# Designs tried in a protein design run: designed miniproteins, single chains, continued (2). Part 19

Each design is a single chain, and the fold is of that chain. pLDDT is the mean over its residues in the fold that is shown.

## One batch from the design tools (miniprotein)

Design m4670
Fold by ESMFold2-Fast:
Parts: structure tokens; sequence; C-alpha cells
Structure m4670 (fold): chain A 67 residues (1-67)
């Protein structure tokens, strides 16, 4: 579920619930394959690196698919 994915993302990454929900939403919209610009947007909002943001978005999509 989206709620469970957001909880897991927040727990694993240390992000706020709102930031985790945004990452989950973007993961769903992109099928876990964000563009460079989308990854930079997440990095800017969260303080993560672009590479970390890409992995987080991909992982969030996988979590929604699994649960």
Amino acid sequence: SRELAAQMVARESGLSREQAEYVVELGLETGGKPTEEQAKEVAERTGLSVEEAKRLIEGAYALVQAF
C-alpha cells in the first residue's frame, strides 16, 4: 500500500512523512524510473544526493508493488 511504502521510506531514509509521501508519489508516476530533473528536485527538497534520490524513488515504487 502507499501508506506502508511511505512509512518504510521515512523510516529507512530519515525523511519526514510528507517528504516520504512525495517520493512514493513520484515513484508511482515514473514507474520507479525518474528523470535526472525529477531526481534533482527530490535531492533539493530532501538534502539527499541525486544518486540517493534516484535509488529512493526506485525503491519506493518497488515497495508499493510488493505491498
Scores: mean pLDDT 81

Design m4671
Fold by ESMFold2-Fast:
Structure m4671 (fold): chain A 68 residues (1-68)
Amino acid sequence: SGKEKLEELKEELSKDPRFEAELVGDDTLKITNKGSVEALIGLTLRLIGDYPDLEVTIEGDTIIVTVK
């Protein structure tokens, strides 16, 4: 399910000190960038490529990942 994908992604990102990931409800993962702008862009492009069934958007220093 989409929620399981978001939970797995949150656990993966919890090991990377450049990012802080938090689940919002059952369908949204909020990822806050603590690193460089290059880190933000790199992760965003990776997520778009690896998770085509998820909607990925950027709001300032935050990546919003939502189940479609």
Scores: mean pLDDT 83

Design m4672
Fold by ESMFold2-Fast:
Structure m4672 (fold): chain A 71 residues (1-71)
Amino acid sequence: SEALKLAEEAARLILEAARALKAGDREKAEELARRAEKLAEEAMKLAKSEEEKKEIHEIVGTAQQEAAAAL
């Protein structure tokens, strides 16, 4: 679905933001994090069912946990 594609893109940007932070590039990390948040919000708006919303939450949440562990 389009919602799940946006969630996957948000997840990728979350991990890229963590890598940028680890490299010391705070400006790039903030830009990537902002883009990820926008995509996650759009994914939730486009979700057609509670199951899809749960899947979006798991995709984004997993990326956030991996990002935190990488810092």
Scores: mean pLDDT 86

Design m4673
Fold by ESMFold2-Fast:
Structure m4673 (fold): chain A 76 residues (1-76)
Amino acid sequence: MKISKEEFDELAEKVKDLSDAERNRLIQHGDEETREAAFAADVKRAFELINSALDRIAAMTPEERVAWLEAQRAAA
């Protein structure tokens, strides 16, 4: 990369707090380092969301779980 690790870490801290739409814009239109940082932030957010969803699913009945998955599918 053309930037230092310190600069990349600082950039990653800034992009992790952006909205999904802003990070997606950076992935499409940013420089190489900004795109990598935005993509890494999206991946981290996806794992956080998955872990939160797994905790929620574990507390659900089978019927509630099916309804929740259908709702997520429809919202995508």
Scores: mean pLDDT 68

Design m4674
Fold by ESMFold2-Fast:
Structure m4674 (fold): chain A 80 residues (1-80)
Amino acid sequence: HMTLEEVKQRAEEMLARIRAALDAGDLDTASALWDEYNRFFDEVLAQASPEERAELLRYRKEMEEEIAGLFQRAVDRLNA
């Protein structure tokens, strides 16, 4: 069982790679990494306690909103 801190550390490493791909305009790589991140989080949530689940879902939502914004900006740049 992963601790909340261990989950966040791994998530941060994955998110850093996603952000780098989006900054480079590499949407294919960013999409693949985002799919990997979502699979990781689904596995974590399946094994989390109810208390950990609430915090993890809050963190996931915040990261989803941030990354969605970065994807939108990258798409807008390609369509400009």
Scores: mean pLDDT 84

Design m4675
Fold by ESMFold2-Fast:
Parts: sequence; C-alpha cells; structure tokens
Structure m4675 (fold): chain A 55 residues (1-55)
Amino acid sequence: DPLARGARGNRSDIEPLAKLILSDDPQVVQDAAQALHRIGGEESRQAILKAGKER
C-alpha cells in the first residue's frame, strides 16, 4: 500500500491495479478501483477504462 507515494503519482502501481480490475471477484475489482482513484486522476481513470475494454 504505497499511500506515501500517492502524492508523487505512483504510476508503477497503476498497471498492477488495472490488472486486478480484470478479476472475476467484484470485491477485488472494487478495492483496485478505489486504490486507483486515490493514486491519481486522469492516468488512473484511463487505466480503469482500458482494463474495462480488455474484459
């Protein structure tokens, strides 16, 4: 949980969290989406959209 790096826009965590959105477990998907929303705005939103298209 890189909460301290959230202020720096921790882009490395965006990719693995986007992969978690592809999970079949809705609770895992919600957790990953919430973490992406906390990390950054546009980059996180784009990662969520891209993961959704890959489903």
Scores: mean pLDDT 66

Design m4676
Fold by ESMFold2-Fast:
Structure m4676 (fold): chain A 89 residues (1-89)
Amino acid sequence: DRDDLRSKVLVLAVQYAKKLLEQGESPETALGVLEKALETANQDDETIRKTVKELEEKLGVSEDEVTYSLDEALQLVAELQSELVEKMK
């Protein structure tokens, strides 16, 4: 399902952005991860699948289980973006 694939890339990007923040990376770097994931979610299925695999490798996970709906995943991205923008001020 395309929406499951889109949800997966967005959720993994949120997890990766949070991991980068925990490792001391800047809010700007984390925002860039989220922005790229939103762009990727509007690309073809093969591009999304490749990005999912790259993020899974970076996170050390290999599960194909979808836990979030697309709307829930978009909300998670929007919430983290808002938090990061506030930290930059």
Scores: mean pLDDT 80

Design m4677
Fold by ESMFold2-Fast:
Structure m4677 (fold): chain A 65 residues (1-65)
Amino acid sequence: MASKQTAMMLRAVGLQVEGKFASVEWEGDTLKVTLAADTAENRAAAEAFKKDGEALGIKVEIVEP
């Protein structure tokens, strides 16, 4: 479904507003997420987000700050 990418982007923007992600962008078919800070909480949020993306067939790459 075309809305899968939109749903993942909206979740990422929500986590960015919460201060967990510094940036979120598409690189081809991969959703690249940069952590706002290298904390256990931010890593856990990013890993949960990656797992959700993989379940939808979306590749997620986590980048340290």
Scores: mean pLDDT 79

Design m4678
Fold by ESMFold2-Fast:
Structure m4678 (fold): chain A 59 residues (1-59)
Amino acid sequence: SDALRQQLLAAIGALLRLIGDMFDLELKGTLTPEKKAALEAQIAAELARMDALSAQLDA
Protein backbone atom coordinates (compact mmCIF):
# COMPACT_ATOMS: atom_id res chain seq x y z
CA SER A 1 0.00 0.00 0.00
CA ASP A 2 1.04 3.63 -0.51
CA ALA A 3 0.82 4.24 3.25
CA LEU A 4 3.20 1.34 3.97
CA ARG A 5 5.62 2.56 1.25
CA GLN A 6 5.52 6.11 2.69
CA GLN A 7 6.28 4.75 6.19
CA LEU A 8 9.24 2.76 4.81
CA LEU A 9 10.60 5.84 2.99
CA ALA A 10 10.17 7.91 6.19
CA ALA A 11 12.10 5.27 8.20
CA ILE A 12 14.90 5.26 5.57
CA GLY A 13 15.03 9.08 5.69
CA ALA A 14 15.20 9.07 9.50
CA LEU A 15 17.99 6.43 9.43
CA LEU A 16 20.09 8.47 6.97
CA ARG A 17 19.62 11.64 9.04
CA LEU A 18 20.62 9.86 12.29
CA ILE A 19 23.77 8.45 10.63
CA GLY A 20 24.57 11.93 9.27
CA ASP A 21 24.08 13.47 12.73
CA MET A 22 26.42 10.87 14.28
CA PHE A 23 29.14 11.57 11.68
CA ASP A 24 28.72 15.35 12.15
CA LEU A 25 29.15 15.05 15.95
CA GLU A 26 32.15 12.71 15.51
CA LEU A 27 33.79 15.12 13.02
CA LYS A 28 33.27 18.06 15.44
CA GLY A 29 34.62 16.01 18.38
CA THR A 30 31.33 16.54 20.28
CA LEU A 31 30.07 12.92 20.16
CA THR A 32 29.90 11.92 23.84
CA PRO A 33 29.40 8.24 24.83
CA GLU A 34 25.88 9.18 26.01
CA LYS A 35 24.93 10.84 22.69
CA LYS A 36 26.48 7.93 20.75
CA ALA A 37 24.45 5.38 22.76
CA ALA A 38 21.23 7.38 22.22
CA LEU A 39 21.86 7.69 18.45
CA GLU A 40 22.79 3.97 18.14
CA ALA A 41 19.54 3.04 19.96
CA GLN A 42 17.52 5.26 17.58
CA ILE A 43 19.32 3.78 14.52
CA ALA A 44 18.57 0.23 15.78
CA ALA A 45 14.88 1.16 16.28
CA GLU A 46 14.59 2.55 12.70
CA LEU A 47 16.34 -0.55 11.28
CA ALA A 48 13.88 -2.80 13.16
CA ARG A 49 10.98 -0.68 11.85
CA MET A 50 12.30 -0.98 8.26
CA ASP A 51 12.59 -4.79 8.62
CA ALA A 52 8.98 -5.02 9.93
CA LEU A 53 7.63 -2.75 7.14
CA SER A 54 9.58 -4.66 4.44
CA ALA A 55 8.12 -7.96 5.72
CA GLN A 56 4.61 -6.45 5.44
CA LEU A 57 5.29 -5.32 1.83
CA ASP A 58 6.37 -8.90 0.90
CA ALA A 59 3.17 -10.40 2.43
Scores: mean pLDDT 85

Design m4679
Fold by ESMFold2-Fast:
Structure m4679 (fold): chain A 80 residues (1-80)
Amino acid sequence: SAAARARIRALVERGLEEMRERSRGKSPEEIFEIAREVQTRVDAEVAAIAAAEGMSAAEVQALRDERSRRFAEALLELLA
């Protein structure tokens, strides 16, 4: 549903914000660990919402792909 997608988007946005905030002044090794922790938590929360809402496999895959891309982009910026 649109409401479920909005909740998932909000979780991803909060995760990206947390990763950026926690990564300030950190080494690459620390940034990778922060990114891993945040992504793991976001993935678990998103999976729970998707399961509860009965999302299709295609919808779940599209959300995973978008989340993965956005976190990869943010991680590259943090490591620059």
Scores: mean pLDDT 85

Design m4680
Fold by ESMFold2-Fast:
Structure m4680 (fold): chain A 72 residues (1-72)
Amino acid sequence: MAEEYKKKGEEAEKAGDYKKAGDYYALAGELLAGEGRLEEAAELYRKAAEAYEKAGDLKRAAELRARAEKLA
């Protein structure tokens, strides 16, 4: 469920594992988008982008920001 992946992202972020946090936030966003919850999905894609930036993955961060902008 999307909420479980969001929690896993938050725990990974607290642990300093920003790549893993980005992966979980992106997955939660995909699940919410599939449910039609587009504003919440966009918020999670933005959180994933921030996590990927902190991990140094600027390409993934830009891709997730673009996805968020298209949804909301």
Scores: mean pLDDT 85

Design m4681
Fold by ESMFold2-Fast:
Structure m4681 (fold): chain A 73 residues (1-73)
Amino acid sequence: DEEVKKKVEELVFKAKLFILIGDFDSAIDYIKKLGELDKDKAVELLEKLLKEAERNGDKKTIEEVKKLLEELS
């Protein structure tokens, strides 16, 4: 439990960092790993990434995020 919690916190931190710096490919990789441990937090970060990708006109990231949201639903 404690080990999993720490890993989830690390993955959340890294995903948020990569979203902030605009490295959406790396953000997706960390969110996929997070989704294996905590689907709810992965969905929250995918929704955040979708908004940022839409704002930046990143069509590839929008498509990948929408597909991942469907897979996690």
Scores: mean pLDDT 86

Design m4682
Fold by ESMFold2-Fast:
Structure m4682 (fold): chain A 70 residues (1-70)
Amino acid sequence: MSKEELIELLKKTLEAVENGNIAAALAGLRDLLPHADEEVKKLLEEAIEALRNGDLEKAKELIRKAIELL
């Protein structure tokens, strides 16, 4: 998966969180984990935990940080 494809899919995942589609957001983050480097992967894992805990604002911030690192 290319860096540009990762950014596009992370942006779509961010939109899913903003729209309250948590199931789609979780699926998107899990699908991206095997394609991310170690630093981005840690942010995505933390975003998954934030979504599981209902902390949508933290999840969005972590996804934005992942996009910035790419």
Scores: mean pLDDT 85

Design m4683
Fold by ESMFold2-Fast:
Structure m4683 (fold): chain A 72 residues (1-72)
Amino acid sequence: ILDLFAEAVREQARKAGLPDEVADKAAESTRKGPNLEIAAARAAKTLMDAGVPLDVASQIAAEAYRRALAAA
C-alpha cells in the first residue's frame, strides 16, 4: 500500500503541474513513514518544504491517500 501511495503522490503532484523532481522527492518521502497516515503527512511536508502552497500540498496528499485506499 505504501508503494501505491508513493505512486499516487507522484501522479497527483504531476497533475498539479509540479516538476518531476518535486513529485519524485515527495513520493520518496512516503517510504520512510511507519504507516499511511504518517506517509501522507511526510509527503505534504516535503511538498511545502519545496515551496508548494499548503492548500495544494494538502490536496495532493489527501487525494493520493484516497486513491491508495481505493486500490488496496
Scores: mean pLDDT 77

Design m4684
Fold by ESMFold2-Fast:
Structure m4684 (fold): chain A 73 residues (1-73)
Amino acid sequence: MAEEKLKEAKELLEKGIQAYDNGDYETARELFEKALEKATEAMRIAQKEGNFDLEVEAAVIALSAATLLASLR
């Protein structure tokens, strides 16, 4: 379900941010990659279901994860 995948993506993003703040960039990268994957899946499912609010929220989480991955170089 889109909601469950979005929840997983948010949890992974939060854990990734915590790892990043602790200087654990390797763990942060892995978590951000997983968050992006789950958020992208949630976005596609929400789009198919016509749930635009979830699609937008998932897209925002995906963009956040992608931006943080780019910051890790």
Scores: mean pLDDT 84

Design m4685
Fold by ESMFold2-Fast:
Structure m4685 (fold): chain A 60 residues (1-60)
Amino acid sequence: LADEFSEAIQNKDYEKAIELGKKLAKEDIETAKLALLSGKENNLPKKVIEAIEKAVEEVE
């Protein structure tokens, strides 16, 4: 799951990255939080960051 998320980001498949990030938030919230921190530092599109942030908040 985390590997698939990284691949989607590398391929600029942000729709898939959002889907995988939401799954990651439900299955492994700690890894999802790390992915958010890394994504913000690497300037991922705001749309991707916001979608994953909301998914993490919904799980908490």
Scores: mean pLDDT 77

Design m4686
Fold by ESMFold2-Fast:
Parts: C-alpha cells; sequence; structure tokens
Structure m4686 (fold): chain A 55 residues (1-55)
C-alpha cells in the first residue's frame, strides 16, 4: 500500500527535478523555511503541468 504511494512520489519528484532528500527536507521544515517554500512551489507547478497534460 505505502509502496505504491512511494513509487508515485518518486515519479513526481523525478518529473519536478527533486530528490527524495528534498521531499524529506520539506516534510521536516517549518513554515518559515524559504528553501522549503521554493521546493513546495516547484512541486505544485509540476502537479499543475501534469493536470494540464492529461489527454
Amino acid sequence: MEEERRRLLEELLERAGLTEEDLEYVRNSGPDDERARELHRRALAEQGAAAQAVL
């Protein structure tokens, strides 16, 4: 169950040009962390692009 979710996250990270370490950094960072905000912004942008690319 979690393995499938992990695989989907890895694909998302690869498309966004992020690593698993970047994801863990964001998860462990506070709301005032500027780098975490940038990584989150990149992930959201990739999700938006993926949604638009759905045929």
Scores: mean pLDDT 64

Design m4687
Fold by ESMFold2-Fast:
Structure m4687 (fold): chain A 74 residues (1-74)
Amino acid sequence: VGARLRALRARLRELVAADPDNQAARGTLAAIDRFEAAGLSPAEIAERRARTLGLPDAEAALDRLEAEIAAAEA
């Protein structure tokens, strides 16, 4: 979970740098950055996102994030 979120966050940062007008990507990155600034671990951030999105677990939240990043990169 933690390593996967870190990798996806790096891709999300690259996406935002390439397309700063992508407000959805910027909003997602800002939310993750706020959770990290609040002292949440990568695993806690993934679990928090799962709860916020109504997903069953942290892996489902990471699967959603990965799909959203991949779609925006295409």
Scores: mean pLDDT 79

Design m4688
Fold by ESMFold2-Fast:
Structure m4688 (fold): chain A 69 residues (1-69)
Amino acid sequence: KEQEELNAELEKIRDELLEAQKKGEKSEELIEKIRELLKKLLETRKKLKPPTEEELEHAKEMEEKIIKE
């Protein structure tokens, strides 16, 4: 799935950004890559059938639960 591939790439770049920040390295290029991946992810989601509002609400509840637990 395009969204799954883009999410996986975004996660990898995010991890690289976090490591670069921890080491005090320049992260401007990583930030730009994240921005482009997010833009592409949103465009892909618009082209595909978006998840229902109910599914989005459920995802938010799960995130909240993980943070609190």
Scores: mean pLDDT 61

Design m4689
Fold by ESMFold2-Fast:
Structure m4689 (fold): chain A 81 residues (1-81)
Amino acid sequence: SVADLKAEIEAIIDETIAYIEKVKPKLSEEDQKKADRAVEGLRNFRAYVNSTDLSEAELRFWKALAEKEAAEIKAWLDKQL
């Protein structure tokens, strides 16, 4: 359902933000600024998904993108540790 897909996307975003916040204190000052920009982007994405009248097909597309972005952010963070 639309509601289930929105909840799944929000969960991916929230988990990714939590991971960024957990790792952020271990990063350089420059990489902390990059992490802050990533969090801002993810929060904007979450707001868009929650406030926009999206079809299930559009939500499946955005879920795939959210999963890809989450994986790329986590991989980047792991390289900084």
Scores: mean pLDDT 89

Design m4690
Fold by ESMFold2-Fast:
Order: structure tokens, then sequence, then C-alpha cells
Structure m4690 (fold): chain A 65 residues (1-65)
């Protein structure tokens, strides 16, 4: 599902960010954001939490690059 894709992408983004791989973190965070947008119809609360996390990681990764 879109929600499962969003959760997986966000987890990959956090793992990359913690490893200092900001380019990979940014790519996964962008993927998580797009999947979470689609997941809003499945679970709006969980999808919004993923969107917030993805937006944080996008900004943090861009600042670290």
Amino acid sequence: SALEEARAALAEAWAAYKAGDYETALAHAQRAREAAKRALAEDPVAAQEILDGADFLIKASQKAL
C-alpha cells in the first residue's frame, strides 16, 4: 500500500541521515513524502505524521549538504 511504501521510505531516509549520507536521505525522504500524500486517503493521521517527518528530513538533509 501507499502507507507501507511511505513508512519504508521514511525509515530508509532516517537510516541514511544517521549515516551521514544526506543525498540518499534526501532522495528517500522525497519518496516518503510522495507516498504519504497518496496514503492520506488510507490513514490521514499516519500519513500526516510521515509527511511531517519527511519534510523535516528534506530540510535537514538540504542544510547538511
Scores: mean pLDDT 88

Design m4691
Fold by ESMFold2-Fast:
Structure m4691 (fold): chain A 72 residues (1-72)
Amino acid sequence: KELKEELLKLIGEILDIIGDIIELEKEIEKLKEAGLPDAEARIEELKKKIEELEKELEELREKIKELDKRLK
């Protein structure tokens, strides 16, 4: 029961991070469409946030794989 709860928590965290990445990508597209000079600096900042979230996703995926092996 505890392992299933941990797995559900990790899945929830992954879905939340994916949602955050999608929203950041949408924000980048809006900034590109605006064509403002300062937008390039903002886009790079958002890209760095996406990179951080991608690292978190990889870490969570490894934890899920580990838990899946333990559940079998």
Scores: mean pLDDT 79

Design m4692
Fold by ESMFold2-Fast:
Structure m4692 (fold): chain A 59 residues (1-59)
Amino acid sequence: ATVAEVARGLARIEELSAEQVRALSPAQRQGVADALEGLSGVRLSPEEGVALLERGAAA
């Protein structure tokens, strides 16, 4: 699966809206990047991780 597909799956499981993803704190943004790296093997910045999760939540 691509990192984008993993992010979409995570957003669905956690029932996150795009608005909730945008409201994440800096520490939570780092946690998202770390979680997506662990699940996909793709290294992401906190900003990249949040952007992917926001797009996943919007889809």
Scores: mean pLDDT 79

Design m4693
Fold by ESMFold2-Fast:
Structure m4693 (fold): chain A 66 residues (1-66)
Amino acid sequence: MEEEIEKGIILIQAAVLRNEASKLKDPELQKKILELVDKAIQAANSGNIEEARKLVEEARKLLDEA
């Protein structure tokens, strides 16, 4: 249950980041953030919750710097 809950949270965060990234006018930053989000979703689906969390945080930092 714990891993399922963490995975769900990561997937929700990834969806939010994808939505926010799609509103960016900088195509390079948008692409980089979307790549990190995609990798985070893949890691979460593979059970690599810690890696997925780190990737989500990297995407968030890039979005905040945009």
Scores: mean pLDDT 81

Design m4694
Fold by ESMFold2-Fast:
Structure m4694 (fold): chain A 86 residues (1-86)
Amino acid sequence: SEEDIEAAVRGMRLATEALRKAMEYVEKGDIDKAVEAVRSLLRAEPDPEAARFAAGWVVGILKTIPEYRELAERIDKAADEVLAEM
């Protein structure tokens, strides 16, 4: 449906922003802040479906990069906690 497409597009934009912020902190060696940046962005998203798409994309992308496996696991856990509150 059009609603599903809009949620997916919104989720992709949110995922892009989340990855950018997370990588800023990763470059500074602050993994805790990288995880919290993603958590904060997901919590601020009013559309739960867009937040779900964003979480899936962020975790999916990071899992493809061996160096970011631990970061992906931490973000996956943080995303599950946020989505459970929606």
Scores: mean pLDDT 86

Design m4695
Fold by ESMFold2-Fast:
Structure m4695 (fold): chain A 70 residues (1-70)
Amino acid sequence: DEEKKKEAEELRQQAIYYGALSGLYLMRRSSLKISGELTPEIEKELLEKAEEYDRKGRELQKKADELEKE
């Protein structure tokens, strides 16, 4: 149980990291929009990266939750 809790905590730390990366891409999009430098191509790339990292973070969080239930 204690080892599973440690693994779950490591997965949660990874989830936080990927969530932060997703947030950085969204912040970059907002900054470029404010400066008038946001092109449709750049916006698509930033949103795709943000979604990719958000999805990874959610998957890791789910694994951590499942590990604590076992």
Scores: mean pLDDT 84

Design m4696
Fold by ESMFold2-Fast:
Structure m4696 (fold): chain A 76 residues (1-76)
Amino acid sequence: SAEELLQKAREALKSGNYDEAIKYAEQAVKEAEKNGDYRLLSAAYALLGEIYRKKGDMEKQKEAFEKAREAVEKLD
Protein backbone atom coordinates (compact mmCIF):
# COMPACT_ATOMS: atom_id res chain seq x y z
CA SER A 1 0.00 0.00 0.00
CA ALA A 2 0.99 3.64 -0.32
CA GLU A 3 1.10 3.85 3.50
CA GLU A 4 3.57 0.93 3.67
CA LEU A 5 5.72 2.58 0.97
CA LEU A 6 5.71 5.84 2.95
CA GLN A 7 6.80 3.96 6.09
CA LYS A 8 9.65 2.28 4.15
CA ALA A 9 10.71 5.70 2.85
CA ARG A 10 10.77 7.05 6.43
CA GLU A 11 12.90 4.13 7.63
CA ALA A 12 15.34 4.57 4.71
CA LEU A 13 15.60 8.30 5.51
CA LYS A 14 16.28 7.50 9.18
CA SER A 15 19.07 5.11 8.09
CA GLY A 16 20.64 7.70 5.74
CA ASN A 17 19.70 5.71 2.62
CA TYR A 18 18.45 8.78 0.76
CA ASP A 19 18.21 7.24 -2.73
CA GLU A 20 16.13 4.33 -1.39
CA ALA A 21 13.98 6.78 0.60
CA ILE A 22 13.32 8.75 -2.63
CA LYS A 23 12.32 5.58 -4.51
CA TYR A 24 9.80 4.52 -1.85
CA ALA A 25 8.41 8.05 -1.45
CA GLU A 26 8.00 8.43 -5.23
CA GLN A 27 6.14 5.10 -5.35
CA ALA A 28 3.89 6.35 -2.51
CA VAL A 29 3.20 9.52 -4.55
CA LYS A 30 2.16 7.45 -7.58
CA GLU A 31 -0.20 5.22 -5.56
CA ALA A 32 -1.72 8.19 -3.72
CA GLU A 33 -2.33 9.99 -7.04
CA LYS A 34 -4.03 6.91 -8.54
CA ASN A 35 -6.31 6.63 -5.50
CA GLY A 36 -7.06 10.37 -5.19
CA ASP A 37 -5.70 10.23 -1.62
CA TYR A 38 -4.65 13.86 -1.21
CA ARG A 39 -3.83 13.45 2.49
CA LEU A 40 -1.31 10.69 1.75
CA LEU A 41 -0.11 12.52 -1.38
CA SER A 42 0.66 15.58 0.79
CA ALA A 43 2.52 13.41 3.33
CA ALA A 44 4.57 11.70 0.59
CA TYR A 45 5.58 15.02 -1.01
CA ALA A 46 6.43 16.49 2.42
CA LEU A 47 8.67 13.48 3.08
CA LEU A 48 10.33 13.94 -0.35
CA GLY A 49 11.01 17.56 0.63
CA GLU A 50 12.70 16.40 3.86
CA ILE A 51 14.79 13.82 1.96
CA TYR A 52 15.94 16.41 -0.60
CA ARG A 53 16.72 18.84 2.24
CA LYS A 54 18.99 16.15 3.78
CA LYS A 55 20.68 15.64 0.39
CA GLY A 56 21.13 19.41 -0.09
CA ASP A 57 19.02 19.47 -3.28
CA MET A 58 17.32 22.81 -2.67
CA GLU A 59 15.48 22.94 -6.01
CA LYS A 60 13.85 19.49 -5.61
CA GLN A 61 13.14 20.31 -1.95
CA LYS A 62 11.18 23.44 -2.99
CA GLU A 63 9.30 21.53 -5.71
CA ALA A 64 8.31 18.76 -3.27
CA PHE A 65 7.06 21.15 -0.57
CA GLU A 66 5.07 23.11 -3.18
CA LYS A 67 3.45 19.85 -4.35
CA ALA A 68 2.63 18.99 -0.72
CA ARG A 69 0.95 22.40 -0.29
CA GLU A 70 -1.09 21.90 -3.50
CA ALA A 71 -2.26 18.48 -2.24
CA VAL A 72 -3.40 20.02 1.07
CA GLU A 73 -5.48 22.58 -0.88
CA LYS A 74 -7.40 19.64 -2.44
CA LEU A 75 -8.60 18.49 1.01
CA ASP A 76 -12.15 19.39 2.10
Scores: mean pLDDT 86

Design m4697
Fold by ESMFold2-Fast:
Structure m4697 (fold): chain A 110 residues (1-110)
Amino acid sequence: TPLSPELDPLTRELFSLLLARQYLKEGKYDEAIKILEDIIKEFPDNARAHYLLGLAYLKKGDYEKARQYFEKALEIAKDSPLYPEILKNLAEVYRKLGETDKAEEYEKKA
């Protein structure tokens, strides 16, 4: 791997998140998912990793998994810049699932 095993866990987490984001931008969703699942195993309350898993599954058309990861990210995110982005993407997922009333509710909160 391009990351040294000698890196401290927090530095490794940060670089793994940056790599996963790059794979998502390149459309390499399965590669991004693998890295993000490894992050979640070590850092289960990483809101960014759950959010990026939600994005990866949304891009793959797995709307049910996308919903699960976005809802988990929302629980963890607190008052952060990530929060309105999660709400916006969760609204899109609810529209794809045909849950129009929930989609409109989340759009108003974002």
Scores: mean pLDDT 84

Design m4698
Fold by ESMFold2-Fast:
Structure m4698 (fold): chain A 56 residues (1-56)
Amino acid sequence: TSIAPEQLRADLAATREALAELRKELAEETDEVKKAQLYAAAGILEAAASFLESLL
């Protein structure tokens, strides 16, 4: 089943918003372990955004 371009754009927008919120959390986080986890999660979301952009 093909994903419609409008759905891909919506998913990309949502991914970018989630990444922005996560980067905000990372900037405010003081626990080193949690900070490392948030940094890793940000990398995953960045990769997801790049992948979605490549489909558009």
Scores: mean pLDDT 82

Design m4699
Fold by ESMFold2-Fast:
Structure m4699 (fold): chain A 70 residues (1-70)
Amino acid sequence: SAMERAEELKEQLIRLIREKGPISDIQALLAQLTPEEAKEVARRLFSDTLPPSKVEAIQQVLAEQALMLG
């Protein structure tokens, strides 16, 4: 389903970012996500390592990238 594909894309993007993958591949995955789904990726990546205010700032950056690329 579309929801299952979105979850798979989010998991792929999280792994690619953690592994410092190519920016072009990161952008290609971001283009397939909604801004809200991109915010969820940032939350999953950083909620355990950064303060909430920093996570929110990263969420906004990723959401804007997803909107511009999609």
Scores: mean pLDDT 83

Design m4700
Fold by ESMFold2-Fast:
Structure m4700 (fold): chain A 70 residues (1-70)
Amino acid sequence: MSRLPEELLRKLEELRRLVEELRRRPSEELREEALRLLEELESQLFRLPEELREPLRELLERLRREVEEA
């Protein structure tokens, strides 16, 4: 079992921090930044093994909903 690339993990952690900040203080700038990170992570999804692709896709979809609902 390969772990996610370190760069991808760092971007996921950054996205989680942005989502949490957006929940505390909604702003268009934070939402736009979070959506940009989501798009970058989604673009890397197709380069991952199938076993990692589906769990990450589900996580990103949940985070996207959180950004859109904030």
Scores: mean pLDDT 77

Design m4701
Fold by ESMFold2-Fast:
Structure m4701 (fold): chain A 115 residues (1-115)
Amino acid sequence: DILGRWLEAKEKGLTDTPPIVRDDELLRELLEKSTPSEVLRALVNMIINNEEKSLLIRWIEIAKELGLISEEDAEELIERIENNDIKGAFEIILKKAQELKDETLAQLATGMLNS
C-alpha cells in the first residue's frame, strides 16, 4: 500500500514529497493529503527524472483542482512544459517556493536554473 507507507513516512518526518504514481485515483488521494510545497517538490523530481509530459500535466491539473496550485500558476507551468521550456517551469517553481518560504525547494529550483 503505497499511500499508507507514504503517510507513515510523512508522519515520522522521513519524507517531504509524495511518491510518483500513474493511477489517477491514487494520485488524487496522495495530493489531497499533500501540501503545496510537497506537490512542487514532486514536480521537480518528475522533471529531473524525465517523466512523460502527459503525467506532469495530469499531476498539475489535479493539484489545481485541489487548490494546491493556483489556476494561473498551473496554466503557466503546463504551457512551459508543453513548449519544452524547462528553465521557465523552474522559474515559476522558484517564485512559488519563495512565496511559501520553502528554502529547500528554492535552493533546488535555483540549482536547476544554474545547470
Scores: mean pLDDT 82

Design m4702
Fold by ESMFold2-Fast:
Structure m4702 (fold): chain A 77 residues (1-77)
Amino acid sequence: TREQALTVLRLAKALSEAAGNREAVELLDRAIEALEAGDFEAAERYAAEAEPLVIEAAAALSDAEKEAIRARVLAEA
């Protein structure tokens, strides 16, 4: 639920950081902060704004890079 949503947002942020997409990272930081504060509506808005940027970031990374990032984020969850 909340923990799963946080993990998804942290994964999206890690992918965006690896791709150098600072705008996506900033939006995802706001989404994570809102979710941790219990503001689900704000978290969903920020995540939705970040979504096209995250898709672009993921497309710039190799499958091996994406898998390594996923493994790291899941280990930290």
Scores: mean pLDDT 83

Design m4703
Fold by ESMFold2-Fast:
Structure m4703 (fold): chain A 66 residues (1-66)
Amino acid sequence: GENDRKAAQEAGDYASKGDFAAAREAAEKLENPEAREAALAAIDAAEAGDADAAAEASAKLAQALS
């Protein structure tokens, strides 16, 4: 729900700052397992600099949170 969206947004904010450890901690707060998996995949892609993989994972996260 809305709390999962906030946790995902927090994870994304940490990842954008390069704090991947804090981003993963925030992603682990996601109650929806599909959203959590997608968020972790997005963080991994961001850390690797893979923009295409990050976009795909972010789209899956958005779908899981709808």
Scores: mean pLDDT 82

Design m4705
Fold by ESMFold2-Fast:
Structure m4705 (fold): chain A 66 residues (1-66)
Amino acid sequence: AVLRIRTTAPVESFIGLVLRLMGDDRLEVRIVGEDEIEVRTTLSPEEFAALVAELAADPRVTVEVV
């Protein structure tokens, strides 16, 4: 599955998010803008749903399933 993630958080928080996601070898992270990334996953449906829920818990983060 593919996720489009956008944030209104400060750049330091955005960098922290990118580094955290890049630490998982099941996630392919592409930076597409200063506040936007695309994540391609090989996660199970359960793990994918958990990741989306975790990311969406931050009101400064917008997650779209592509």
Scores: mean pLDDT 79

Design m4706
Fold by ESMFold2-Fast:
Structure m4706 (fold): chain A 88 residues (1-88)
Amino acid sequence: MELPEALLKAAEEIAKAALEHLPAEKGTGVALRAIGSAIHAQLSLERGDKEGAIRGAQEMLEIAKELGSEEAIKAGEEALEEVTKLAG
């Protein structure tokens, strides 16, 4: 019951981008928000909540787009695709 690889990678890339592009306090808050969205998506998948799972992955992608990091956006898109497949 580990996070899907794509969700973990998206959380890591978003956290990295937030900490590199924002002041430490603000970057930490954005990183925690991304981690929370990844956990929300994972718990929703485990509970069979397809809508919640997709929503959590979408929230990660929105955070990545707000940061403007191409690597984080790509990771977020891959996470959304994987979660959508796993949710059915």
Scores: mean pLDDT 81

Design m4707
Fold by ESMFold2-Fast:
Structure m4707 (fold): chain A 80 residues (1-80)
Amino acid sequence: SKREKVIELIEKIAKIFEENGYTHLATLARGLEELVRAHPDLPLEVVKWLIDGLVKVAETIVPEDVYKEIRKINEEIKKL
């Protein structure tokens, strides 16, 4: 399902933050993953908006190479 794919993509974002030592961003991404898992009635458009917000915050914090990886995954989420 689209929701399962979004959860998978959020998990990939969280792992990138974890692997690069961005503990607070990783915690926020994991929080969004759990929110989506716990609330099946939450509209996907709201989920996409929340993830886009996290990615915009990450752009101001992480190096360009890390941001490009996160941005690529966010563009996949937006297409769902």
Scores: mean pLDDT 88

